# Designs tried in a protein design run: designed miniproteins, single chains, continued (4). Part 51

Each design is a single chain, and the fold is of that chain. pLDDT is the mean over its residues in the fold that is shown.

## One batch from the design tools (miniprotein)

Design m13871
Fold by ESMFold2-Fast:
Structure m13871 (fold): chain A 80 residues (1-80)
Amino acid sequence: MKKLEELEKEALELGEKLKEAALAGDVEEAEKYAKEFIEKAEELAKEAVKAGLISEEEAEEMVKRAKEEAEKLIELAKKK
């Protein structure tokens, strides 16, 4: 659980930075944080499967949602 708690915290912090960059219209920063956020979501999903907390299908859905949210926020940054 400790590694999952740490990864979840890191993902939340990256998600917040991504939202701030998107609201500021900073496309470069939004793309940077989006990449890092997706990477952390993938790592979190993988560790959650290893811990028996979610299925592999649920892990794929988590990563899919993370990618969709990141793309949405990048799109918001670009609309300035």
Scores: mean pLDDT 82

Design m13872
Fold by ESMFold2-Fast:
Structure m13872 (fold): chain A 75 residues (1-75)
Amino acid sequence: MSLEEQIARVKREVEEFVRRLARELGLSPEQTAAVIRAAREVVEEELRRGASPEEALEVAKRAARTALTHLRERQ
């Protein structure tokens, strides 16, 4: 698998993770979309820092969990 393919896979995995967790938490489509955008940004920032695709995915998942929890708390 090429690096480009690994990055695409990681972005898909984080989107699926966010959509599933947001649905379980009862968040709106707008809130879900905002967290997906933020999580993809985290992936891109980690990759620029020199993290592996797997490391970037793990960091993005943790950031997404925190963001989703805060959004639920503010409602």
Scores: mean pLDDT 83

Design m13873
Fold by ESMFold2-Fast:
Structure m13873 (fold): chain A 75 residues (1-75)
Amino acid sequence: MEEARRLYEEARELAERALASTDPAEARRLLREAVELVREAHLLLIDAADLSEEEKAALRAKLDEQVAAALAALD
């Protein structure tokens, strides 16, 4: 699952850039991008898991809820 690892690393780099930014709007944009990359990485892990489609659907729904809450916190 090299692609998921790459997405996590990219998200970490965006978060580090956000923390170094002196522009609050830029920092929020970078953090939103990092959240989306983490979401994509988790979706890849869920899809690769040896679980039923019902279990995968439940995990995807929970992930979407958590992502929506994280993005709302950045507003």
Scores: mean pLDDT 83

Design m13874
Fold by ESMFold2-Fast:
Structure m13874 (fold): chain A 60 residues (1-60)
Amino acid sequence: SSVEEQIAAIREQEEKEVERLLEEAKKEKDIKKQIILLMHAIAVSAEGLVQIRQLERQAA
């Protein structure tokens, strides 16, 4: 697969995981647990960004 296809796959997986965590946070009534779920969503987004940047560097 091309680097573009790999980046697209990472973005798709990231979007699905973030959406799942955000939906769980919306249903969570415990504020502390809700904050943890939101922080996990941020971490997933950050990890995806790091992976994409590594692929871009290798393709340069």
Scores: mean pLDDT 84

Design m13875
Fold by ESMFold2-Fast:
Structure m13875 (fold): chain A 70 residues (1-70)
Amino acid sequence: MQAERMAEAAKEDPEMVLALLDDAREKLLAAGRTELAELLEQARRAVEAGDYETMREHLAQAIELQEKLD
């Protein structure tokens, strides 16, 4: 999911986006991708703070890191 679209969704339905981030984080932790899971936790905290720009930045970092992990 693209970071910008996710940030837009969080503005309209933050509870749904928090649930999606929690689910994705659990799956990443189960796969041993701890660095990606940490970035998603930081994005989740940004959503709870109403900081959707910081959320977008952390999601963009997670996408870049995922591409490097193969």
Scores: mean pLDDT 79

Design m13876
Fold by ESMFold2-Fast:
Structure m13876 (fold): chain A 59 residues (1-59)
Amino acid sequence: SELEKLFKEAKELLEKAGGKETEEVIDLRYKAWLLANPDISKEEKEAAEKEVEEQKKKI
């Protein structure tokens, strides 16, 4: 499925980077997570978006 391909792509990029998170890995992981969790609450989505921003800030 598209979700499975996105999740695998994010994992492969992370492995190629030696476990180091890049913006691409973070974005793909978040996109895959959203597709896997379509019924998440607004609060959960906002919290996840803040975590994505924090992770990108640390790169």
Scores: mean pLDDT 75

Design m13877
Fold by ESMFold2-Fast:
Structure m13877 (fold): chain A 93 residues (1-93)
Amino acid sequence: SHLEKGKKALSEGNYEEAIKHYEKALAEDPENAEAWTLLGQAYLYLGNYEKAIEYYKKALAIDPENKEAWYNLGLTYEKMNKYEEAKEYFEKA
């Protein structure tokens, strides 16, 4: 599946390839919270914090209990030196 191909690309550091596979997975199933979380993670690794935050929030709109999305929001805000916001998101994870 595109989700599995994306996960493989992400694990190998091929973030742009992972993004293309996750976008295809989301075209087939836009309610896939895992795919939104992984898409956000790929953008986080590329240093695109705005897109990472956008996609983690999409995952959380679908699945508010997604601990991985909360944790990765915390990491993203920490990389932006926004430590108070980072702490709040880590506490939700």
Scores: mean pLDDT 89

Design m13878
Fold by ESMFold2-Fast:
Structure m13878 (fold): chain A 67 residues (1-67)
Amino acid sequence: MEEEQKKLEIAKGIARGALYAFLGIPLSAEVKVLGYNDTVIIAEVTYNGKTYVIEIDTVASEVKILE
């Protein structure tokens, strides 16, 4: 419901920031959240003909590239 939508918006914002900080992908790029839970966000973006999939650990502040 609405809480899930709010969590998705927050997850999308975190993913966008991480993609910019770690991969240099512009904040204007369209980011798709593939999944999230209380500690982990998985996001996908296609930029300049390449698809990136990342895993963000929000507790450890760590980003992993899944390709």
Scores: mean pLDDT 76

Design m13879
Fold by ESMFold2-Fast:
Structure m13879 (fold): chain A 57 residues (1-57)
Amino acid sequence: ALPDLSVAELAERLERAGRELGLFPTDRRLSSGEVGRWFASLSDEDRQRLAALAREL
């Protein structure tokens, strides 16, 4: 599970993890809501990989 983070902190961690794994959809920064929608659109496997990396950031 991800640590208890604010929505903004969680979005930044997910963006960094997504860019590192090559899963992030764009070179520009997304809003926290856009990051959340992108994350929700991923497969369970990719979400688990992102969550694992986000915990280490």
Scores: mean pLDDT 72

Design m13880
Fold by ESMFold2-Fast:
Structure m13880 (fold): chain A 60 residues (1-60)
Amino acid sequence: SEAEREELLREFERLLKEAVARGLPEEVIQRLAEEFRRALLERDFERAREILEELRRLVE
């Protein structure tokens, strides 16, 4: 749903800002961002959540 996509995007933006602030390698950030974008394009919200969980583990 559109609401689910918006929630995923907000969470991704929050985690992305934290990843940059914590100094995660640019290559890792770019890879995760591209994978997340692709998952959303394909409406694969399960995959999008998996990518958010990976990013969360790296920053939390």
Scores: mean pLDDT 84

Design m13881
Fold by ESMFold2-Fast:
Structure m13881 (fold): chain A 73 residues (1-73)
Amino acid sequence: EEKLKEAIEELKELLEKEKKKAEEAEKELEKAKADPNATEEEIRELELEVGVHEGLAGIYEGLIKYLEKKLET
């Protein structure tokens, strides 16, 4: 049980980190979209960065829910 709680805590830290990275990438993406000097390549790279961090956050969120359910049963 203690090891599961430790794993859940670590995953929560990773989730928070990825959510922050996604938020930062979204802010940069919005700035780039508003910048007339920004290239399509720069915008595409930022879109991919947002997608990667959102995807990782989703994976960690799913793992946390799965492990929390196992801890309750």
Scores: mean pLDDT 83

Design m13882
Fold by ESMFold2-Fast:
Structure m13882 (fold): chain A 89 residues (1-89)
Amino acid sequence: SVEELREKALEKADEFIQAARDGNVEEMIKKADELAELLKQLREAGDPRVPVLATAVAISLVGEALLQDDPEVREKVIEAAKKIIEAAS
């Protein structure tokens, strides 16, 4: 159901925010990947809020990438941001 998908997406967004607050980049990437799949399902179900949520998460990931000294970690964070935007498109 759309309601169940929405609740899961919000829970995953909260988990993503917590990982960001903790500075846990690996967990941020993992939660972003999980959220991308949920956002894709919500987009297919016609939820109009998907672009706004995707944009917020993608901006947060780009901000994190700018703070990364390791180019491999930076690339993974950028890839996660791209997946979020693609899921919402």
Scores: mean pLDDT 84

Design m13883
Fold by ESMFold2-Fast:
Structure m13883 (fold): chain A 66 residues (1-66)
Amino acid sequence: GREEALEEAARRLAEASGVPEELARAVLTAQLDAGADAETAARGVAEALGVSLEVAREAVERVLAA
């Protein structure tokens, strides 16, 4: 479900960025809660965590598909 998708996405973002999973989850959740489209959310995550847009987009799309 959505919680499992959020946990997996946050873990992958944490691994890619080197930040704690809790911080990656908070950033991902904040960008999704802003009500923007998937591309805008992915850009926000990439900029905040310093990960590639590809990694951020995969994380955002995983949560939106759940």
Scores: mean pLDDT 83

Design m13884
Fold by ESMFold2-Fast:
Structure m13884 (fold): chain A 142 residues (1-142)
Amino acid sequence: SSAKRRDELLNDMPVPEAPPSPAAVELAERTAERLVELGAKEVLIFAGPSEEARAAAAVLRERLEERGIRVLALRAPRTEFTELVVRTILSSSDVPFVVVVGGKDSPAVKKAVETAEEMGYELVDEIEVGDLVAYIFKRKSA
């Protein structure tokens, strides 16, 4: 419905103002390729709070959509709200794949990973480019 589409759009991450770094582009391309190999059709993306993490997540969304994979939501919560946002989105969705993108040493990224695991998602791959990482999660089958 038009109402559901409006709600999804209103809560998406803003488009980054800075152009993506080569590392952000490479991470996004490798992550998109891996999601295609895994047979992903629908994905939720959580980005760390840094500009480079947000840039990588924005490129990832674009690369996934070009490949016919639907991005249901892209969120970049503030560090203090990471657990709340991840729990809220995952509790209202049965999406088979979740990606967490950000800095390797980001507290927000570590909290998003921990929260996804607590919410019944299993880490299936980890892609690293420079100081950036993408964690790919798949929902545990019942």
Scores: mean pLDDT 84

Design m13885
Fold by ESMFold2-Fast:
Structure m13885 (fold): chain A 88 residues (1-88)
Amino acid sequence: SAAVAAAVARVVEGAKIAAEGEAAGDGAKFAAGYLLAVGAAIDAALELGKAGALAVADALEARAAAAPDPAERRALRAAADAARALAG
């Protein structure tokens, strides 16, 4: 649970950077945040195994549903999809 929470926090940081980039019209910042979010989800899935990867994916899907910003939602969904795909 603590490891899942830490992984989700890293993904959320990337998603916020992506949202800041989109709001600023900064495509490079958006891409950096998006890739950080997806990369953190991949790392978490590889480290935590199937059950941990699914827990990360479920938590990120819940956060995406609650996120008011479309760019933040897009990054969170992409990260959730990556974690779920790596769960097998």
Scores: mean pLDDT 89

Design m13886
Fold by ESMFold2-Fast:
Structure m13886 (fold): chain A 67 residues (1-67)
Amino acid sequence: AALEAAVRAAVDGVAASGGVFSPRTLAAAVARGLARRGIAVDPAEALAAVEAEVRRRGLEDRVISNL
């Protein structure tokens, strides 16, 4: 799906850049990018998709550590 493809691309980008990232910020960027392409996405679904992709990639250590 378009959401899943956009999430994978976004996670690939932050993984390659180094440092830590916020799943919420990344999800907002994905949703905004899809909206610019005419694709409406529920922000909660975008966040869930980002979290699922982070988990699939084993990138939990790259999430902002201030729990």
Scores: mean pLDDT 76

Design m13887
Fold by ESMFold2-Fast:
Structure m13887 (fold): chain A 111 residues (1-111)
Amino acid sequence: SIAAHLRAHYRAGPVSPAVAAALDAAAARLRALAEAEPDPRLAAVLREAAEGYEVLREISGADVAAAVADLTGLANTRLAELVAAGGDPERAAALAEALGAEAQAVLDAIA
């Protein structure tokens, strides 16, 4: 899972309150998108990404930017694999854009 990968590769530590709020918001919005997604395979990728953002609250604040990039890359790889397996490319592209927007919101909070 994305969450297991992040726990294995990044050091535990605290995040700032602003970063924590952005991570919580990203997880909540991705869970809402998963609930609205009719393709259960695409919904599963969004749930894994949300769980990844929950793990990022456990990661050292110094590593959050790298961990967000890693999470986003892993989720986009899964979306691309689903498209290659016959999934809807337009829907996957919209979800990739949403993943990028959540990543950017967290990066904006790190400053």
Scores: mean pLDDT 88

Design m13888
Fold by ESMFold2-Fast:
Structure m13888 (fold): chain A 59 residues (1-59)
Amino acid sequence: IEEKKKAALEKIRDLAEAGDKEEALELGEEAAKALKKEGASEEEVKELIEEARRIVEEA
């Protein structure tokens, strides 16, 4: 679960840096949804969403 979270965040960062901010945000939402389905806590899902948003804003 943690490995999947980190992998998703890295892909989100790559997309944001490439200028595909909309796709990066969509990937973040999809990854959060997948983690929730796999039994990740609400805290972990929230953390992923907030981190993805910050990565896109920062890029």
Scores: mean pLDDT 77

Design m13889
Fold by ESMFold2-Fast:
Structure m13889 (fold): chain A 59 residues (1-59)
Amino acid sequence: SSGASAAAAVVGSGLAAASEFGREVGLESARRGAEQMREAGVMSEEEAERAIEETERRL
């Protein structure tokens, strides 16, 4: 077996921390993006709600 790589451990920890931090930023960004897309007429309200709900499910 390959020895535990410090780099791999740091990347793993960073990914976990980024995931936790990213959830708040992701939700906020998703809401803002969905609202902007809806206002621009690129996305319907239904699609915007689904996008936000899907984002929440992936968290």
Scores: mean pLDDT 65

Design m13890
Fold by ESMFold2-Fast:
Structure m13890 (fold): chain A 81 residues (1-81)
Amino acid sequence: KKAIEYLEKAIEAAKKGDIEKARDYLFKAALEVEKSDLPNKEEILKLIDEAHRALAEGDIEKAIEYAKKALELAKESLEKK
């Protein structure tokens, strides 16, 4: 699950203050989501976009919150009960 892996890495990078790595991992996560067949793909992509905007605005806490929500939705889509 590359999308989940990249979202987790983005959150870790953001927590360390490595904004460039966090942004890069969010971008990679979005690419993996875009090529996936996840039913909530549009919602996940919107949350990743909001995380990118929060990072650009310097709101690291908000970026982490959006990335965590995207991660939760991605995990839900792949959970088989």
Scores: mean pLDDT 81

Design m13891
Fold by ESMFold2-Fast:
Structure m13891 (fold): chain A 80 residues (1-80)
Amino acid sequence: MAEEVRERVRKLIEEGASLEQVTAAAANFLIDAADKGATREELYEMIDSAAEALREAGVPDEQVEAARKALYTVVDWALA
């Protein structure tokens, strides 16, 4: 669920993970969710949730947008 992704991202940031590590963890969460039958709409909600958690943690909008684009690419590839 989107809230679980948000909490996972928040926890990783609190533990001192880099943006790259957080983005990779979110990507793995999306791949696992897609494998378990999540829809494109549900996966996109998870991406939005992760992006909001990054913004709340003070990550600049430019970097959040780059992470979002990477995650959308992962979803498109996973559902291909």
Scores: mean pLDDT 82

Design m13892
Fold by ESMFold2-Fast:
Structure m13892 (fold): chain A 84 residues (1-84)
Amino acid sequence: MEERKKREEEALQAMYDEIRRHLLEKGLVTEEEADAMSFVELFRLLYREDPELAKRIMEKYAGESIEAEINLALLLIDETVAKL
């Protein structure tokens, strides 16, 4: 259903916006750099710099929908696999 997909997209977009804002505020990226980076790259950078904040953001948005939890789990798996 479109409502389910919209909620999933809204949760991911909100998480993306939150991560982007924190990276910009910390001076780790410019707006131009953030726009050029993927969501995974932005999340990776935040997780390396502030893993506690990254985890809090994940927990916050995962709690809004089950679909968001699945997408966040897939993102974490991708980062873990990249380290192997």
Scores: mean pLDDT 68

Design m13893
Fold by ESMFold2-Fast:
Structure m13893 (fold): chain A 56 residues (1-56)
Amino acid sequence: SPRDEAIKYTVLGILNAGIDFTRKLIEKNKSNPKKVEELEKELKQMEEEKEELLKK
C-alpha cells in the first residue's frame, strides 16, 4: 500500500543515515580497536535490518 511504501522509505532513510554516521565514527576511532569492534557490530545490525526491509 502507499502508506506501507512511505513507512518503508522513512525507515530506509533513517537506516542509511545511521549506517553513514557509524562508518564515519569507525574512521574517527580507528586507533581504538575495542570501540571499532563495537561500532562494526552496530553497523552490521543496521545493514541486516536494511536487507530485511528491502526483501519485503
Scores: mean pLDDT 86

Design m13894
Fold by ESMFold2-Fast:
Structure m13894 (fold): chain A 56 residues (1-56)
Amino acid sequence: MAPPVIPAADAARAQRTATLYLQGKSQAEIAKELGISQGTVSRLRRLNAESHGWEL
């Protein structure tokens, strides 16, 4: 088993997504703040959860 390998830009977005979730931001607010689609936010949440074992 190995952690997912993602580009630096996506890794940074995944970390920001996790931080914003800890602050209580919704998927739509995170998408707007990062300038990406809600589907992409969902994907980044999944990637970050796999890396950190985070689940909400």
Scores: mean pLDDT 67

Design m13895
Fold by ESMFold2-Fast:
Structure m13895 (fold): chain A 58 residues (1-58)
Amino acid sequence: LEEEIARLKEELAEAFKALLKQDPEAKAKGTAAFNALRELLGEEAYAVAAEVKEEVEK
């Protein structure tokens, strides 16, 4: 479970970085990673996504 969450956080971070570079595939990858996190963590997925986004924007 922890390994799956870590992998999804990495995928989400890469998607956020690619969105900053205006990669059109980034939205699809980010949505898929976020949906997978939401299935595993429920409402906590929103907090995780916000944390990942803040780290990428630094």
Scores: mean pLDDT 76

Design m13896
Fold by ESMFold2-Fast:
Structure m13896 (fold): chain A 80 residues (1-80)
Amino acid sequence: MKKEYLTKGIKYYSNGDYDKAIEYFKKALEVEPDATAYTLLGRAYYKKGDIEKAKEYFQKALELDPNNVAAQLLLKRIEK
């Protein structure tokens, strides 16, 4: 179930449908909190221009997994 939501979210993200991507990544998080799902949410919000929410979700990803390289790099780029 969680993997299916992540897969659907990634598909919508790749097609530029960031609203649908956010919807499915949030559904993945409802199944189980996960640094990958938080990182993908942050990326989708960043693409929508919601920098504050992007930053929040990258921080949440790092709270779950401090070694998440993608979240570390993306947060650093936003905070610069």
Scores: mean pLDDT 83

Design m13897
Fold by ESMFold2-Fast:
Structure m13897 (fold): chain A 70 residues (1-70)
Amino acid sequence: SKLESQYAASYAASSINEVGADINEELAKEYEKDPSKKELAEEYRKGAEISRKAAEENKKKAEELKKKAE
């Protein structure tokens, strides 16, 4: 059904963005060890926050779609 396809897509988007956030957070931590890379570290921190928010929004959408399918 369309709801099942939308659930799968939203769940996948949530998972991908969670992985993206984790990667950006680890890169930020590594670059934070080097004062010359402070600006790069801040950019990865911002990327992690954006990805984390996208993951949360897609997870909420997936949960809402799951409830409608039940």
Scores: mean pLDDT 85

Design m13898
Fold by ESMFold2-Fast:
Structure m13898 (fold): chain A 56 residues (1-56)
Amino acid sequence: SEEEYRELAEKYKKVLIEEGFSEEAAERLAEFVLERMLEGDKVMEELAKKFVEEAE
């Protein structure tokens, strides 16, 4: 599950970069999302999944 969260955060970062965020901003946002998911934030997990799915 931790590996799955890291993979999701990496996809989230890639989508942010494609949408025009800087690498620094995308990295900070992806790290924030990863930490929230690791802490059991199911709302953040759902939002990250939807964000990535809508971009793919």
Scores: mean pLDDT 83

Design m13899
Fold by ESMFold2-Fast:
Structure m13899 (fold): chain A 71 residues (1-71)
Amino acid sequence: MMLDLDTLGLALAIARRELGLSQRELAERLGVSVATVSALERGTVDRGRRPSEATLRRIQEEIRRLVAEAA
């Protein structure tokens, strides 16, 4: 099930901090650019530069794994 982008961005930021990862390291784990990680954490990715549905689904799945790992 798809998370909304604000919830996904918040979960991403929390999991990254709990795991001690930089935005660059998280981007590498997600297979996206650092700019995409930054936009997700700010809640701006859905405004003018929305990734494809396939990319969003992949990011959401990895975020779910990261949140589980951090908890």
Scores: mean pLDDT 69

Design m13900
Fold by ESMFold2-Fast:
Structure m13900 (fold): chain A 70 residues (1-70)
Amino acid sequence: SAEIEALREEAARALEAGDLEKALELGGRVLELELSTLPEEKIKELLELSKTIEDPKEREEMIKILEKAG
């Protein structure tokens, strides 16, 4: 929780500074940490749902994020 909050604040500061690359990187890290707080069964459900993503590149990226979280 505190770690996620700190990353959100850092992402907000990056946006205020116009550093879009850093803001996106921090946003990805927030998502990864939020997913890591979910039960393993929920991560497995999300992995199954990720197979329904039509764009192969987006599907592959989502699977990688979920695999890192689980």
Scores: mean pLDDT 76

Design m13901
Fold by ESMFold2-Fast:
Structure m13901 (fold): chain A 57 residues (1-57)
Amino acid sequence: SKEEEARKARELLERYGQALVNGDEDALKQIEAEMEKLSPEFQERFRAELEVLRKTL
């Protein structure tokens, strides 16, 4: 469902932020692979939110 996919996208974004803070490149690659399993709609939204997150960190 879209709600489950939205929850997954949010969890991936949180994990990505933590991996960025830790400099964990392996975790970043793993999270990106999980992101690619989302629908294109959520992939685009994830990338947009990721850009905001990168500016905050």
Scores: mean pLDDT 77

Design m13902
Fold by ESMFold2-Fast:
Structure m13902 (fold): chain A 69 residues (1-69)
Amino acid sequence: SEEREKRIEKLAKELGIDVDTLRKILDAVINSLKKNNGKVPESVKRALKDVFGEENTEKIIKEAKELLK
């Protein structure tokens, strides 16, 4: 939806990355959620925290969970 597109664009801008890169990250997180009964593995959380920090990692995971619905 247009609302989802705007949220993704806003998050990409906040993270300082392009939308294509964020979509790839979200796809990887969604795939992890599907394979791990709705939970993100600690290794994936650590990788995201190392690049984006804790607050942004929570935002990425939250958006991935919304996209999975």
Scores: mean pLDDT 84

Design m13903
Fold by ESMFold2-Fast:
Structure m13903 (fold): chain A 65 residues (1-65)
Amino acid sequence: MEEERRRRAEELKKAMLEAGAKSVEERGDTLYVTLNETTVEKEVAAKILGVAMGIELGKSVKFLD
């Protein structure tokens, strides 16, 4: 189960980087997602994917500019 959650999280990370995230880092109990300067639609997509990844990992999510 944890292995499958990690696999899904890695797929979500890849999707975030394609959508508009510059970087995605796990630090302790928090997932840090840095956003590129991009369109509102891509930013919203990256945030949705970031929240989904946080749920899979059981971590809080913080979005950085």
Scores: mean pLDDT 78

Design m13904
Fold by ESMFold2-Fast:
Structure m13904 (fold): chain A 79 residues (1-79)
Amino acid sequence: SLLEEFEKLVEELRKVLEELLKLGAISEDEYKRLMEALDKLRELAYEAHKNGDLRGLRTLIALVRHELREYRELLEKAK
């Protein structure tokens, strides 16, 4: 399902952010803000799924995919 796809992308992004924090590539404050933002995106995704808003859910998936790409690039530069 689209919700399962969204949750997998969020899980992958969380892991990338944890690695960036361990490498000192992002601050604890930045990490905390990003985690809070991900929690808010999850609330929006659950609401979109509950309401059958497939377009809204696809938009959230695209947003998380974009962020995952950006932070993966940052992680490669930090290694």
Scores: mean pLDDT 88

Design m13905
Fold by ESMFold2-Fast:
Structure m13905 (fold): chain A 77 residues (1-77)
Amino acid sequence: SVEEEALKYVEDAAKQAIDLARKTKTPEAGNEAKRLVSIAAARAIRKLKMAGLPQEVIDKVREIRDKAIKEIDEIVK
């Protein structure tokens, strides 16, 4: 389903971004990691909106994004 594909896409992007932050642990890597997950979430949200999926699904994508950003910030602290 479009929902399943979009959620998986953002979760995979979040995992890759967190892995980048963990390997490098610099502010620059943290900023790039946050940028990567934010772009992935924006792309997923656009796709979900075009497919007419409800706000609750879009909110799940935002939650994945926000949790990943918080984890990245803690890693590069």
Scores: mean pLDDT 88

Design m13906
Fold by ESMFold2-Fast:
Structure m13906 (fold): chain A 57 residues (1-57)
Amino acid sequence: SEKIKKEIEEKLKEYEKEFEKLLEELKPTLDVKEEDIEELKKENLENLRKVLEKEAK
């Protein structure tokens, strides 16, 4: 339903923000390249979306 779709999109936006904050905190501890961070973020968000969509069914 529309409610589930909205919840999925809202969750993805929240996780994206939280993920970015976590990576920013970790960057001083980890010598991680910006490109790797960006790729990791995209991969995690894509996987999360698939899980949420599957749970909705």
Scores: mean pLDDT 74

Design m13907
Fold by ESMFold2-Fast:
Structure m13907 (fold): chain A 94 residues (1-94)
Amino acid sequence: MAIKPHPSLDTVNEKLLELIKVADEHAPASTAPSVTGFALRVLGLVMEGASAEEVRAAADAFVARLAEAGASPEAVAEARALADEIVAAVAAAE
C-alpha cells in the first residue's frame, strides 16, 4: 500500500490521549482550556509530521503550563514522562 501508518503512531496517539487526560483532570478549572490547548498543539504537530525538536518544544511548553496552572507535582511528573515518551516515539519514527 502507498500510505503505510508509522509503527509509532499508535503509541504516540495513546500517550497524547493520556497527556490530554492529565491536563483535563489535574489543571484548575479556570486554566484547563489553556492547558488542554497546549496538549492539542502537541497532537497537531505530530499529525503534521513535525520534527522531534518541534514536538519536544511544544511538549515542554505543555508541562511548564501545567505546572504554572497549579497542577500537583505528581501530575506534572506524569505529564513530563508522557511528553518524553511522545518525543522518543516521534524521533524513532523518522
Scores: mean pLDDT 71

Design m13908
Fold by ESMFold2-Fast:
Structure m13908 (fold): chain A 58 residues (1-58)
Amino acid sequence: STLERISELAVKGSTAALNGDYEKAEKLFEEAVKLALEAGRPDTAEAVRRHYEITKSM
C-alpha cells in the first residue's frame, strides 16, 4: 500500500542518517513527504517531517 511505501522510505531515511549519509537521508524523507501529500494524507506528511527533524537532532 501507499502508506507502507511511505513508512519504508522514512525507515530507509533514518538508516541512511544513522550511517552518516545525510544527502541520501534527506532525499528519502523528501520522497516520503511527497508521496504522502500525493496520497492526500497531510497528517502522514507532517508525521514524516517531524520524524526527519528528530532524526537530524540526534
Scores: mean pLDDT 83

